# Designed miniproteins, single chains, continued (4), part 2

Each design is a single chain, and the fold is of that chain. pLDDT is the mean over its residues in the fold that is shown.

## One batch from the design tools (miniprotein)

Design m12035
Fold by ESMFold2-Fast:
Structure m12035 (fold): chain A 72 residues (1-72)
Amino acid sequence: MLPEVDAGTVTVSSSATSATLKVVDPYIGAENEVTIPVPPSTPVGTYGLVAGAVSPHSGKEFAVRLTLVVTA
């Protein structure tokens, strides 16, 4: 089972192609930036997502749980 980190809520416009968020790496305890691709013209709404990320220190995978809010 991969460690899971809650990144909270990130808000993007409907024209956004990516979202960047800050998470605490569960293996090293340091802040890390994770960039998640957002498909162009994603409809306005609230989406619960789980994204895979890789620790830059250990190379181990972990899961990032977030709420993506797409605005007009």
Scores: mean pLDDT 75

Design m12036
Fold by ESMFold2-Fast:
Structure m12036 (fold): chain A 68 residues (1-68)
Amino acid sequence: SPLQQQIQQLMNQSIEEAEKLVKTHSVDEVVRIVTGKVREQLEKLGVPRDTQENILRQLEDWVRRLHE
């Protein structure tokens, strides 16, 4: 569906942003910044809360692994 494609693109974009941000920010700061931006975008897209939670969890897990 178009919504799933938008979500996938948002995830890929957020991963690229996280990779850049970890060079100048702590992992905790990157998680806060990136998940905050993604949450706002998902809310504007009207994504259901349970789907938002799943996406944000996956994104946070990925970011935490960058410097673990």
Scores: mean pLDDT 83

Design m12037
Fold by ESMFold2-Fast:
Structure m12037 (fold): chain A 78 residues (1-78)
Amino acid sequence: MAMEEEERRRREKIVKTYLELLKENPEISDEEAIERVSERTGESKATVRRILEENGLIGGVREGVELLKEAVEKVMKK
């Protein structure tokens, strides 16, 4: 699967860049971080957002009742 190696490199690069941005500016918003990661990696904002959400680093922390339901379900498991 040729795309797996490229996807892995893309994912690692995006995650590293995001964590570096958080160290440089801990007040950075998710939207600002996505913009800067997109600029530094050359990936689209949509791709950056998707990968960061898949890794649990962002994900619309303010997305209403759906976020609340996920948090409740995680807490109820243990």
Scores: mean pLDDT 69

Design m12038
Fold by ESMFold2-Fast:
Structure m12038 (fold): chain A 68 residues (1-68)
Amino acid sequence: TVTVVLEVPADATPEERERLALLALARVFSAHPDLSQAQRDAALATVARELRRAEAEGRTRVTVSLDL
């Protein structure tokens, strides 16, 4: 299990939030080069889903657990 913690500024734009997610995932994928495309797609979907949920709930700290 890999835990990703994102600190998202309250005034962050959607573009900034997407960039933070992609940067965090790039680091995870670099550390786990044996991940299948399906596992990478699932990780991306999970992070995107949790970021949208956090935005809807007004949370600036997002913790995502990935089963990798």
Scores: mean pLDDT 80

Design m12039
Fold by ESMFold2-Fast:
Order: sequence, then structure tokens, then C-alpha cells
Structure m12039 (fold): chain A 70 residues (1-70)
Amino acid sequence: SSKEKFEEFKKKVKELTEKLKKGEISAEEFAKEVHELIQKYAPYFTEEQLEEARKELEKAGEVLNEVQEK
């Protein structure tokens, strides 16, 4: 279902963000994996879920910027 795909997407983005924060993946690998998740999951989302996904990605982008500024 759309809801299950959206929850899976959020979980995977959160896992990637945590790995980035811990230095377990590079900024380049993080960006690549996030791009692949968007391509895979976005077609299953409702309009509201797409908006929420954009907010989650914006938050992840803030973490990426913080890591790159160190």
C-alpha cells in the first residue's frame, strides 16, 4: 500500500541520515542512496505523502550540510 511504502521510505531515509551522522557513509554515497530511494518510492506516494517526503529530505539535507561544514 501507499502508506506502507511511505513508512518504508521514511525508515530508510532515517537509517541513511544516522549512518551519515556517524561517518559510516560519505556525503556522496548518502546523496546517491537518497536519490535512488526517491526514484524507487515516489511513484507510490499520494500528493500529501510527496509533500511530507520533501520535508523529510529537506531535514536530511540540513544534516548533510552540517557534515560537509566540518
Scores: mean pLDDT 79

Design m12040
Fold by ESMFold2-Fast:
Structure m12040 (fold): chain A 99 residues (1-99)
Amino acid sequence: KDQKYLDFVQRASEVAFTLIDKNQITDPKTLKVIEKLLGYAAELFRIMLEEDLNDIDGFISKLEEFANKLIATIQDPKHQKFLQELLEEVKRLARETME
């Protein structure tokens, strides 16, 4: 359980840093949204593992709801697209880690 949590958090962080660099994201508001998204994903993933529910679909649904509300606060369409791409990668990593 702890290993799955650590693997997910590490890989999600690595993908986020790679995408930030690739897209040259320097806007503090967008960076704060990334921080909040990753923090929520990590907490939600930990809760899923601790409760032994293995409810990956519930995890994905809650993450999408939270992320879409945060992305809607960003005015730059390029940054909105970037955040949507990051969300899809985080969702993919969560599913892969639960296999």
Scores: mean pLDDT 84

Design m12041
Fold by ESMFold2-Fast:
Structure m12041 (fold): chain A 63 residues (1-63)
Amino acid sequence: MTPREEALEIVDLIKEGKYKEAAEKLYESSPQVQLEVLFMAALGEISLEDLNKLQIEVAKLKK
């Protein structure tokens, strides 16, 4: 699976409102996948609110 393919799966989870599952996948992912998700956000594939909700769930996983 390419970093872009993995990022697309994460974006699809976000679009489904599955922020916790998306955050778990992102947390386990490489920096390349994280960059691809941010790039897709910049292109308007996900909203800033969706990105913020994702980051909150990622922060919870670091505890």
Scores: mean pLDDT 79

Design m12042
Fold by ESMFold2-Fast:
Structure m12042 (fold): chain A 80 residues (1-80)
Amino acid sequence: MRSEILKLAKELGLKPSEEELEELERLYQQAQTHPAPSADLLATAVAYARSQGASKLQMVKLLLSLGADLEQIRAALLAA
């Protein structure tokens, strides 16, 4: 779990603090209880967040809150 979140953070060029990693892990666990979001919803959320000047970390937190898994987040943020 934590190693996968750290790998994603490294791929996105992020250096999260220990506290930020704990928050991301908690959000990921909560995401597992939600139905899988559509690719269109995730793409729209990323585009909107980016237009508002959101950081990559803020976008990761947003996508996790929508129920995205780590692969969906990687695809949405690394492809765009």
Scores: mean pLDDT 77

Design m12043
Fold by ESMFold2-Fast:
Structure m12043 (fold): chain A 94 residues (1-94)
Amino acid sequence: MAEEIRKVLREAADRTVERMRALGFPDEEIDAVRAGLDQLAAFLSTMSREEAVEVLEGIARVLEAQAKNSTDPRTQERYRALAEAFREAAEKLK
């Protein structure tokens, strides 16, 4: 399970990084996001699959709300890209 969670989150991180690069985000911001996703993968690997899915869906909902509440298109797109990645990760773990 821990290996499965890491693999799914790594794939989600790769997709998020690719989208952020396409949107013109600076390398430092992309690196910070990747580091955060690696830390999250390590944390989620300590819990059950069901708990990991619940956490990922919860994060996605918060990010979706932040995207809707953002007035800056760049910030909105960043939150949307992250939300989609976490939604995909949760779906793959179900």
Scores: mean pLDDT 77

Design m12044
Fold by ESMFold2-Fast:
Structure m12044 (fold): chain A 61 residues (1-61)
Amino acid sequence: MSPLEEFEKELEEARKKAKSVEEFEKEAMQIYMRFADEHADDPELVERAAEVLSRLSKEFE
């Protein structure tokens, strides 16, 4: 899988395991921060990851 596909899968797994929106947001931010650190040399990929995070967060509403 591409790094972005793996990132989205991790967020979906965190979402399914989260018992509340706050728990998901905390875990999702940890996943995003780790991804951003790992891919600091690819700002476009990090921006795409931020878009995925934003989209999935809105789905809880």
Scores: mean pLDDT 79

Design m12045
Fold by ESMFold2-Fast:
Structure m12045 (fold): chain A 90 residues (1-90)
Amino acid sequence: SMEKLEELKKKLEEVIEEAEKKRDEVTALAKEKDPEKAGEFEQRMSEALARLKNLGAEGVKNPEEAEKLIEEGYKDFEETAEKEKAEAEA
C-alpha cells in the first residue's frame, strides 16, 4: 500500500540520518587522531553510506523486502563504522 511505502521511506530517512551521524563521528575522531590519514576514513565511510543508500533505493522498488534490505544495509554500515572507529582510536 502507499501508506506502507511512506512508512518505509520515513524509516529509510531515519536510518540514513543515523548513519550520517556515525560517519561524522568516525571522521571527526580520525581527524583528531591523525589528520593525514583522515581522508582514508572519510572515503571508506562515504562508500559505506552510499552502499546503504543504494540498498534503500532497491527496497523502495520491493516494499515486501524493503525492511530486510534496510536492516541488512544498516547492520553492514554499523559494522563498518565500529571497525573504522576502532582503527581510528588505535
Scores: mean pLDDT 80

Design m12046
Fold by ESMFold2-Fast:
Structure m12046 (fold): chain A 72 residues (1-72)
Amino acid sequence: SAADRQRTLALAERMLEELKKKVKEAPVSEEEIDAVLDAIRRLYQAAVDDEEAKKFEEELEKLKEELLKLQE
């Protein structure tokens, strides 16, 4: 349903914000960043069509680079 999709996207957004906060507060390993981003990616793929999922995957790749750079 549309409500279930909205809840899934809201969960993905919360997970992303928590990851950004954790990276700013303390060093987070690349493996932990990858695990959280993979979970977010799977949630997004379940909630949207393939075209939107592909665009979001590209944005997650850029975000990973930004998060790693923030810790350097």
Scores: mean pLDDT 79

Design m12047
Fold by ESMFold2-Fast:
Parts: structure tokens; sequence; C-alpha cells
Structure m12047 (fold): chain A 61 residues (1-61)
């Protein structure tokens, strides 16, 4: 899979790519909340920083 760095600037694009309904994601979502959504959508957690989450997106997406 592809490793991507998820930030507040790109998280909507990545979640939409994984088929997540963005209307269910709060505007003030924490990095932990965003990571939770990514994991539920099938992504693998690689690392968590203060301002970003790095995840691996499955190849079947």
Amino acid sequence: GEEVVVTRDNYREILERLGVDLSKVPENATLGFMASYLLQAGAELVSVDENSVTVRIPAEY
C-alpha cells in the first residue's frame, strides 16, 4: 500500500478516497479521531505526530 501523511489540510481528500462520509467528520476533529476513521476505512497506522498522522492505504483501494 501507499504511505500518506494526513494533515488538517489533506485529511478530507484522503478520507473521501477511502469512501468515508465527510459529513460525519467534525470540522474540529482531533488527530486521534481522524486516525480512528482511517483505521475503520482499512488504513494501517504507521505513526502519529502533533500535527499529522501517517497511514498506509491498502493496495486494493
Scores: mean pLDDT 72

Design m12048
Fold by ESMFold2-Fast:
Structure m12048 (fold): chain A 91 residues (1-91)
Amino acid sequence: SEELKQMLEELLKALKEGDAKKAAEIINEIAKKLGLEEFDKEKLIELLKDPEKREQLLKAVEEVLKKIEEGEDAEKAARQFLAFVRGLLAE
């Protein structure tokens, strides 16, 4: 959906600005919109405070947005992104 694309664009901005709290809130808003369980906000914030993990997430969001622009379904792309976030939290 256009709304999912806009949420991902807002997430990219928050990640570039280093706003861990806002980025965590947007990630959970995306999860909620997709009918998925929200992540632990405190664990997301700690993940996003790590510069290497934040850079990995930033690149993942850019890749997802590129796929959506190339015609991939926004819901499918966003679900793949959330699976990537879950993988990072399991490390």
Scores: mean pLDDT 87

Design m12049
Fold by ESMFold2-Fast:
Structure m12049 (fold): chain A 93 residues (1-93)
Amino acid sequence: MEETKRALSEGQMAYGLAMGNVDAAKYYADKGDFEKAEEFLAMAQDAVEELRRLGEQSPEVREELLAKAAEAQKAIEDAKEYLKKKKEEEEKK
């Protein structure tokens, strides 16, 4: 019970970090700061891995945390494609 509450709290924090870092990555990609954009995407990926780990360790919240991890992973992949297109556009100029 205590462990389940801790996993849920930590999972909520990790999800927030993942989504916030995805938003930051897109922001810096729009600014042309591709180094920072890549750094934020790496931090978002770390947060997703933590979500998966917490979900696997806590059956009571597993489905919720793994669903959040999947949502965040999709956002990261979309942001990676966005960053790739921004880089290609910059290199063509």
Scores: mean pLDDT 84

Design m12050
Fold by ESMFold2-Fast:
Structure m12050 (fold): chain A 57 residues (1-57)
Amino acid sequence: MEEELEKAKEGTIKLASLFDSPAVQEAVLAYARRELAKAFGEEVAEEATREIREQLE
């Protein structure tokens, strides 16, 4: 579970980093948050999304 979450976070960061557009990066993050919430729950998805956003800045 934890390993799967880390892989999902890493994949999301890599995917978002392929785009220079902030709007496209936010769309990727919004989609990832929704999928993470389905798999790990809302609280985990919110925290993971915050961490991903910090890595992109």
Scores: mean pLDDT 78

Design m12051
Fold by ESMFold2-Fast:
Order: structure tokens, then C-alpha cells, then sequence
Structure m12051 (fold): chain A 74 residues (1-74)
């Protein structure tokens, strides 16, 4: 479903932003929690495993972006 793909992408983007915003852990956690609530509301569009995979993919991308930024600023 194109809707499920869009939801997975949105979750991955939220996870990437949260990983990049390490200096505001409360806000980062809220973004992750809101993404999970939206996923739960749409239930059958994404399985818990799909949500976890999207989050993990996004976090990896956010961590890589933060690492590159630190290297460039060093």
C-alpha cells in the first residue's frame, strides 16, 4: 500500500530527526512516541515489526548524519 509506504517513511524520518537532536532528549522521545501513536491508530497499515524496522533505518541515517557533521566541524 502506498499509504503504508508513506507511513513507514514518515516514521523513519522522525527517528532520524530524533537521533540527530541528541541535545534535546525529551523532544526526541516525544517525536518517537507520537510516531508510534499514529502507527498504532492506523493499525493494519503497519505491523509492529515494520514500525521497528522503519525506526531502526531512520535512526541509523540520523546517527550517520550527526557523525558526518561532527567530522566536518572537527
Amino acid sequence: SKYAEAMADAIAQGAAMAAYLEDDPERAQQVLDEGRRVADQFGSLLSPDQVREARERGRRLGEEAARRTREELA
Scores: mean pLDDT 71

Design m12052
Fold by ESMFold2-Fast:
Structure m12052 (fold): chain A 74 residues (1-74)
Amino acid sequence: GPAEKLLELLKERLKGLIEKAIEQLAKKYGIEVKYEVEVLSPETVRVTLEIDGKKITLEGTPEEVIEKIKEIFS
């Protein structure tokens, strides 16, 4: 129904925003990173980072995950 369509659109937009934030942070700190972003809900995202062959998985709110990524890159 319409609510399901809105939820899918919201998840797609949120995924794109997180991917863009990761790319901007990686560029800012000069880090080569592979990433996978999964939006479990509007309030819960899972991000897997691969840096120098090491995998790190982060899960939480979009804000919490981006702050943790910033700390990892800085």
Scores: mean pLDDT 84

Design m12053
Fold by ESMFold2-Fast:
Structure m12053 (fold): chain A 88 residues (1-88)
Amino acid sequence: SEMERLREEARRRTEEVMRELEKNGGLSEEEEKKVIEEMKKAMKAGAKVLKNPELEEIAKELEKAESVREALFLYALGLLTAKALAEK
């Protein structure tokens, strides 16, 4: 399905970002918290503007994210979903 392909791409991008973060010494707990909160704010705003049910569900799931890896995956999935919708 299209959503399965988007999830696979989101996983790939998440792994690439996580490798780059590890290569540069990672993030402090304070930096991780700030990055997670910024991703949550951006996704919530995007979902509100686009009013798409799939994006609203992703934004809701992202609000529950407690790790950078989980937040990055959902954020990437949301961006890819928004891009796919815009290209239709």
Scores: mean pLDDT 84

Design m12054
Fold by ESMFold2-Fast:
Structure m12054 (fold): chain A 82 residues (1-82)
Amino acid sequence: MNKLVSKAGDAEYVVETPYKPMSVKYGDVELSMPFLEENVALGVGEVLRALGDAIDASRSGDKEYQVKVAKESAERAQKLGE
């Protein structure tokens, strides 16, 4: 099992999955999505979405929003990796 780690500030969310992690980081926000070998286009799309979310959250300066984005990204990664 691989671990996907999404974090913002002191908040860390870990998802266990058979897929390898693809991680994006902007400022204090780091989001990890599963590398979907059987659907590379979906996997790339999810990583690009996560990058946009990390940039938006980091630029907001809102720590609560950054934590919310990290949590919601981890929940999305969990659903994709099941």
Scores: mean pLDDT 84

Design m12055
Fold by ESMFold2-Fast:
Structure m12055 (fold): chain A 108 residues (1-108)
Amino acid sequence: SLEEVIAEVDAFVDERFDKLLAEAPNMSLEELKEKVREFFREATRHLYELVRKHGLTPEQAAEVRAAFERRVVKRLIELGNKLKLTFDEVMELFNAGDEAALEVEREL
């Protein structure tokens, strides 16, 4: 079901960000930026696999994508608050991830 796919996506995002939140105080900003890029590449491939596996319609795929984006933004804000990053630094992390996701989408 669509709800089960969204729950799986939320769990995927949470598992990755819980690990990042634990390790982040020991990382440089550049290391954190690379981890965010790696996450977006992995997440983009995973979303495409879920859409294909569950035979989602374009409308359902858009709902899954929107849920993913909302969850990632929430987790990045939490990460930024923990590390005392500025809004601009949090947006730099998001933009780096988004660019990495677009590179993967061009290959799919």
Scores: mean pLDDT 86

Design m12056
Fold by ESMFold2-Fast:
Structure m12056 (fold): chain A 65 residues (1-65)
Amino acid sequence: SKEEALEKIKEHKKKLDEAMERLRNAKTKEELLRAIGEILREIGDIVQIAIENNIMEEAGKIMSE
């Protein structure tokens, strides 16, 4: 359902925010690259869910929070 898809996007947004915090606190190149990889994966998952469920506008609103 669209409601379940929105909940999944919110969970991925939470993981994205956590990965961005790890990026800001990265002390080594390895930590930096891992955080970037996590950010890209979470964005990819959000976009995929939004496209598959036709909720790109709602996903954009969640991402702007």
Scores: mean pLDDT 87

Design m12057
Fold by ESMFold2-Fast:
Structure m12057 (fold): chain A 77 residues (1-77)
Amino acid sequence: SQNLRLAQQYIDLGNQYLNNGDYDGAIQYYTQAISLAPYGSQIRADALRNLSVALRRQGDYDRSRQLGQEANRLQQS
């Protein structure tokens, strides 16, 4: 799907920003990836985990923990 390809591209961009220490940029791109990724998809889980990492590096431990838990939930019926 085009939305899945775009979501993966946003994850890749977020990873680039994260590796460069631009946590605000990483958060923005991972958030866009989450908005495009279907509920329960692996791409959504990957974006949530990476967003959790970016938030932790920025010092937002509470939001990091919440998003990490969401990523690890079984979202399958």
Scores: mean pLDDT 85

Design m12058
Fold by ESMFold2-Fast:
Structure m12058 (fold): chain A 84 residues (1-84)
Amino acid sequence: SGMDERRKAIMDRIREAQALIPGKIPDILARTLSRAQLEALAAADNASRLALIREQLDKLVAAGEISQRTADIILRIITRRINS
């Protein structure tokens, strides 16, 4: 069914995101991003993907869910991973 194919595609893209983001960071992004946002993130090129991740991290800092220092560390790790 289309739902199973879509779920597999989302899971494959989450796995790709986990390769970019080590540790617990994928859980934070998976928890706070909608399915549509996760699909947009997975379909984006590396530059657009980085911009979407940065925007989500900025929102988490504004909401008080993570510190600015934590967001900066996450963004640095993701940037290095995407550019390697």
Scores: mean pLDDT 68

Design m12059
Fold by ESMFold2-Fast:
Structure m12059 (fold): chain A 55 residues (1-55)
Amino acid sequence: AAPSEEEVRARARALGLTDDQIEMLLRAYRLAQKVATPEQVRAAIDQLLAYFKAQ
């Protein structure tokens, strides 16, 4: 199943993202849910969060 918006927000906050960064991530998440499979959404979110963690 795709990650929930709550899960995405919680994971982003755990990484120390700002409210603005979290809103950007959630906009990307909502768009991805409209055009991608649940598995693709999960992979994309995991990759984006890994990118933010690496900064």
Scores: mean pLDDT 79

Design m12060
Fold by ESMFold2-Fast:
Structure m12060 (fold): chain A 97 residues (1-97)
Amino acid sequence: MENVKKAIEALENALKAAEEGDFDTARRYVEEAIGYLDKAYKDAVSQGNKEAAEELRKAIREAGEALRYLSQGDVDKAIEEFKKAIEEAKKAYELMK
Protein backbone atom coordinates (compact mmCIF):
# COMPACT_ATOMS: atom_id res chain seq x y z
CA MET A 1 0.00 0.00 0.00
CA GLU A 2 2.91 2.42 0.68
CA ASN A 3 3.97 2.38 -3.02
CA VAL A 4 0.42 3.28 -4.15
CA LYS A 5 0.25 6.17 -1.63
CA LYS A 6 3.62 7.51 -2.85
CA ALA A 7 2.47 7.19 -6.48
CA ILE A 8 -0.74 9.15 -5.76
CA GLU A 9 1.23 11.89 -3.94
CA ALA A 10 3.72 12.16 -6.83
CA LEU A 11 0.89 12.31 -9.41
CA GLU A 12 -0.92 15.03 -7.41
CA ASN A 13 2.37 17.01 -7.19
CA ALA A 14 2.85 16.55 -10.98
CA LEU A 15 -0.71 17.79 -11.66
CA LYS A 16 -0.18 20.89 -9.47
CA ALA A 17 3.18 21.66 -11.15
CA ALA A 18 1.62 21.28 -14.64
CA GLU A 19 -1.30 23.58 -13.69
CA GLU A 20 1.25 26.18 -12.44
CA GLY A 21 3.29 25.94 -15.69
CA ASP A 22 6.30 24.23 -14.05
CA PHE A 23 6.68 21.50 -16.66
CA ASP A 24 10.20 20.37 -15.59
CA THR A 25 8.92 19.70 -12.05
CA ALA A 26 5.80 18.00 -13.48
CA ARG A 27 7.97 15.64 -15.62
CA ARG A 28 10.12 14.74 -12.59
CA TYR A 29 7.07 13.91 -10.46
CA VAL A 30 5.48 11.80 -13.26
CA GLU A 31 8.70 9.77 -13.61
CA GLU A 32 8.76 9.26 -9.82
CA ALA A 33 5.06 8.25 -9.87
CA ILE A 34 5.60 5.71 -12.67
CA GLY A 35 8.38 4.13 -10.56
CA TYR A 36 6.06 3.77 -7.56
CA LEU A 37 3.17 2.52 -9.74
CA ASP A 38 5.44 -0.18 -11.20
CA LYS A 39 6.44 -1.31 -7.68
CA ALA A 40 2.76 -1.29 -6.59
CA TYR A 41 1.82 -3.32 -9.70
CA LYS A 42 4.42 -5.98 -8.81
CA ASP A 43 3.09 -6.05 -5.22
CA ALA A 44 -0.52 -6.50 -6.46
CA VAL A 45 0.52 -9.34 -8.82
CA SER A 46 2.48 -11.06 -6.00
CA GLN A 47 -0.61 -10.84 -3.74
CA GLY A 48 -2.91 -12.29 -6.45
CA ASN A 49 -4.91 -9.05 -6.50
CA LYS A 50 -5.79 -9.06 -10.23
CA GLU A 51 -8.30 -6.17 -9.99
CA ALA A 52 -5.76 -3.85 -8.29
CA ALA A 53 -3.09 -4.91 -10.83
CA GLU A 54 -5.43 -3.97 -13.73
CA GLU A 55 -6.17 -0.50 -12.25
CA LEU A 56 -2.42 0.07 -11.63
CA ARG A 57 -1.66 -0.94 -15.25
CA LYS A 58 -4.20 1.68 -16.43
CA ALA A 59 -2.63 4.31 -14.13
CA ILE A 60 0.86 3.54 -15.54
CA ARG A 61 -0.47 3.92 -19.13
CA GLU A 62 -2.21 7.22 -18.35
CA ALA A 63 0.86 8.60 -16.50
CA GLY A 64 2.92 7.71 -19.61
CA GLU A 65 0.41 9.53 -21.85
CA ALA A 66 0.57 12.58 -19.55
CA LEU A 67 4.38 12.61 -19.91
CA ARG A 68 4.02 12.29 -23.72
CA TYR A 69 1.54 15.22 -23.89
CA LEU A 70 3.82 17.39 -21.70
CA SER A 71 6.67 16.69 -24.16
CA GLN A 72 4.39 17.76 -27.05
CA GLY A 73 3.28 20.97 -25.24
CA ASP A 74 -0.34 19.75 -24.96
CA VAL A 75 -0.85 20.81 -21.34
CA ASP A 76 -4.66 20.39 -21.33
CA LYS A 77 -4.41 16.73 -22.43
CA ALA A 78 -1.54 16.13 -19.99
CA ILE A 79 -3.71 17.45 -17.11
CA GLU A 80 -6.63 15.21 -18.23
CA GLU A 81 -4.33 12.13 -18.23
CA PHE A 82 -2.90 13.08 -14.79
CA LYS A 83 -6.44 13.21 -13.37
CA LYS A 84 -7.25 9.79 -14.91
CA ALA A 85 -4.01 8.28 -13.52
CA ILE A 86 -4.80 9.62 -10.02
CA GLU A 87 -8.35 8.18 -10.17
CA GLU A 88 -7.14 4.70 -11.27
CA ALA A 89 -4.37 4.71 -8.62
CA LYS A 90 -6.98 5.61 -5.95
CA LYS A 91 -9.18 2.71 -7.15
CA ALA A 92 -6.18 0.37 -6.82
CA TYR A 93 -5.53 1.69 -3.29
CA GLU A 94 -9.13 0.83 -2.24
CA LEU A 95 -8.80 -2.67 -3.79
CA MET A 96 -5.58 -3.31 -1.78
CA LYS A 97 -7.13 -2.46 1.64
Scores: mean pLDDT 88

Design m12061
Fold by ESMFold2-Fast:
Structure m12061 (fold): chain A 77 residues (1-77)
Amino acid sequence: SERVERLARLAEEHLRLAEEALAAGDLEAAFRHLVEASVYLLALAVIASMENDELAREAIERLAPRLSALGKRLEAA
């Protein structure tokens, strides 16, 4: 699904931007991008569950650990 691929790309882009902001010491920008990535990952989780979409599930399995790791780094900042 192009919709799933688009959501996965948006989640990945916002994770990247959050990581870059955190590295730059911009905690507010890092948090904002983390929230955006969380929203896209939630949309993917809903699609995976409700539509039994394997691409959405694979995207979550790939991106959710990265979101979790970033959240822990932000808590420690």
Scores: mean pLDDT 88

Design m12062
Fold by ESMFold2-Fast:
Structure m12062 (fold): chain A 64 residues (1-64)
Amino acid sequence: MKKGLGYEMVYSIVKDEDLLKSLTEDQVRYLILKGDPSKNIPALSPGIDPNYLELLVRDFLNHK
């Protein structure tokens, strides 16, 4: 397993590596909290702790 937890979690809902590489920090944060209904992407964790959310976002950005 070469990707971090944040990348794997976001990949589990998006399933598109090209889209993942294009996501900004704010877009990743929004997807974790809210999803994207227009793309049929479900929210991953709407009640996530803010500190844990930032760790997942940083981990995602380091591995995309």
Scores: mean pLDDT 72

Design m12063
Fold by ESMFold2-Fast:
Structure m12063 (fold): chain A 67 residues (1-67)
Amino acid sequence: KVKQLEEQMKQTTEKEGSNVDKLIAQAEQADKESKEKGEQLYQQAGQEGQNSSQKSSELVRKVYQAA
């Protein structure tokens, strides 16, 4: 009986290792949609950075115009 539990634990450990590799492979394949969304979010973040830069430049020009 103890041997059966030990054997099941070994099989579970081996299966978990194999299942982790399989889940990683499936996650990489399923990541198609996530990658597209990631790229869109990255582009949006880039645009917000550019807007901040433009506002800073406009503020500097206004200061010189007021001085």
Scores: mean pLDDT 58

Design m12064
Fold by ESMFold2-Fast:
Structure m12064 (fold): chain A 64 residues (1-64)
Amino acid sequence: MEGVAENVTVTTADGRTVTGDVTAVVKDGKAELRITDKETGEVLEVARDDSGERAGVLAIILGS
């Protein structure tokens, strides 16, 4: 399954805060979130945090 949330601000796996388009991709039975930085075009992994930020982005992508 795939989805996109545009112009979202998230924390990346390396601890940076970036704004861009987040894509949800299912790979090997796991859902991964990746962000394309609007400034650089760099594709980065969204941080795995328990704060709910990642869950909020996923909810936007799923339309709930």
Scores: mean pLDDT 66

Design m12065
Fold by ESMFold2-Fast:
Parts: sequence; C-alpha cells; structure tokens
Structure m12065 (fold): chain A 78 residues (1-78)
Amino acid sequence: MLERARELTAELERLAEPFSEEELAEILGLLLTGDPSAEAVRAFEEELKERAKEMKPEERRELLLELYERMIEALRAA
C-alpha cells in the first residue's frame, strides 16, 4: 500500500511540473469539487475531514490513493 502511495506521489509530481501553482490549484480544484471556487474547495476539505475521523487507517489510505489517482487523471487530461 505505501509503495503504491509513493508511486502515485511521484507520478503526480512529474505531471504537475509544467503547471504553475495557480494553474495546478484550478485544475485540481475543478476535478475534486467541480468548482474551482475557494468555497467549494473548503467544503470538500471539511467533508474529507469528517469522513476521515470515522475511518480506520486502512480506509484512509484507500481514500488518499483514490484522490491521488483522480488528480493524476486530471493532470493528464489538462
């Protein structure tokens, strides 16, 4: 599991390299929330925090891997 997380992190870093910080935030925000607004991003963060509180460590890792895969897909499409 940790090995997979490392692979996804490295791939995400590679795909993010050509984008500016502003462009990256907009692309990821749009993918994760469907809305690049700061309000939508904050609502998403709050929802994840609530879900994570009730998850086992294994379930939290699975959620994190899923989010990383979604971010990688978004950056490849951009």
Scores: mean pLDDT 64

Design m12066
Fold by ESMFold2-Fast:
Structure m12066 (fold): chain A 57 residues (1-57)
Amino acid sequence: MEKITLTKTFTGLKSIEEAVAAAQEALAEAEKQGEVVDVTITNKGDTLTVTVVVAKP
């Protein structure tokens, strides 16, 4: 199985709710590429970085 790493960075987030919504959007996009096997979320101030590892069938 081939694994791909998808990284999305969101800026200007003002609340935890916005951060959660951004992370959910990134996960939904990753799921259409294959099986999500790992998720790492890093939050630094107004910046959220979501790294998703997807296993392609």
Scores: mean pLDDT 76

Design m12067
Fold by ESMFold2-Fast:
Structure m12067 (fold): chain A 100 residues (1-100)
Amino acid sequence: MVKVEATPEKKEVPAGGTLTVTVKVSGTGDKDYVVKVKAYNAKTGELVASAEATLKAGETEVKLELKDLGPAGKYRIVVNVYDKETGELVASAVTEVEVV
């Protein structure tokens, strides 16, 4: 079973700032995965930023940057890991940050 852990660099980000999210994935074996990170405004549900990277076979970590975060408020950071061949969602994680 694939597991994912998402760790934001900061819990608090200035409006218009960039947040780096470190995504650790375990149980991957010999497969490539697509990692997608999305930032949603917690009050409105609006998608405000997204980033994507490929995690190659044998890799366990990728860092993704979410740019231009704002306006000020709480944001839900959603990380989804997909099997690159099938497009199937295999793992997800959620964290929260505040834009100030």
Scores: mean pLDDT 84

Design m12068
Fold by ESMFold2-Fast:
Structure m12068 (fold): chain A 89 residues (1-89)
Amino acid sequence: DLEELKAALEKAKPLIEEAKKALEEGDYETAAEYLEKVADILAESSSPVSQELAESLRHLADQFKEGKTEDAEKGFEDFVANSEKLLSL
């Protein structure tokens, strides 16, 4: 359950870092592509929480592609903070 999510987040960590870098550079299209890849990794887990998180990330990717950047950036910051907190456990 949580261990599966933690393992998936560890696997996705380099892609999350690339998404963060793209956002810092204002490259929303590249950030969306990395978020979709992170979502794909999380969706490999049968865990309901991983599936829900994957859908949230796909929604964020869509928001960046649609130019809804302010809401999407906040959602991404929340995701990163929660992921770092979980990985520190």
Scores: mean pLDDT 82

Design m12069
Fold by ESMFold2-Fast:
Structure m12069 (fold): chain A 80 residues (1-80)
Amino acid sequence: MKSPVEIIREKLDELLAETDPEKQREILHSILTGLLIAGNVLGKLDEFQKLIDKIVEAFENNDLETIRKIVDEAIELLKS
């Protein structure tokens, strides 16, 4: 089965390519849900919640480059 890292990266690429704000929100919700589940399973819920909060703030500011950076940080937490 596809790894959680591969799924999150695919969703990030979809988010960065999407121009419709409503569709961007749907894709973002999928990314955030995946991160929350991963954080809970790994016992790192507090660390993942902090990253989720930063992603939400960056999205409200239309800063997609910051979202990419934070998702990359979350992927590194998934490896450790």
Scores: mean pLDDT 80

Design m12070
Fold by ESMFold2-Fast:
Parts: C-alpha cells; sequence; structure tokens
Structure m12070 (fold): chain A 105 residues (1-105)
C-alpha cells in the first residue's frame, strides 16, 4: 500500500504541475498512461481525478468563463474521484505520511 500511495501522490503532483505550466497534452498523456498501466485502486482513482482536471482546463481554454453543463459534470467527477483517492491515502495516516516523505526525496 505504501508504494501505491507514493505513486498516486507523485502522479497527481506531476499532472497538476504540467497543467499549471499549460502543458495539457503532456498532462493528459501522463494521466491516461497511469490509467492503462496501473492496477492499484488508489493510483487509478488519482489518475482519473487528474484526467478530469486536464479535461476541465481543456474546456476552459475552448470556452473561457462559460459554465456549461459539461464543465459542471467534469468538476463534480473531479471532486468525487479526488475525495475517493484522498480517503484511501488517509485511511492509514502513518502510510500516507511515509508516502509524502518518499516523494520529497
Amino acid sequence: MEKAKEEALRLYREVMELINEGKLEEARKLAEEALETSEDEVVLLAARAALYAVEIYELEQKLPGERTPEYEELERKFQEYLLKARYLLEKNEEEYKRALEKIKE
């Protein structure tokens, strides 16, 4: 579980950093690759949340300032999967703390 938590946190961080840099295509590829290659539930939930974040920013670039039903659905899905991933990460506080320390290295 510690290894999967480290992978999930690193993946989410890297995708969010790419989004912040405007590298949406690279962010999307990273999230999609994790969805295809990982078998760990926490990594899959983090990857799905990250992918919804990318899709939200892609939609925002196409339709700036417009709150479409599609935008609202993606935002709801992002929050749902983020909360599920966070629940699994925080289920054992010590394992979560260890995973964060390893990402820092």
Scores: mean pLDDT 75

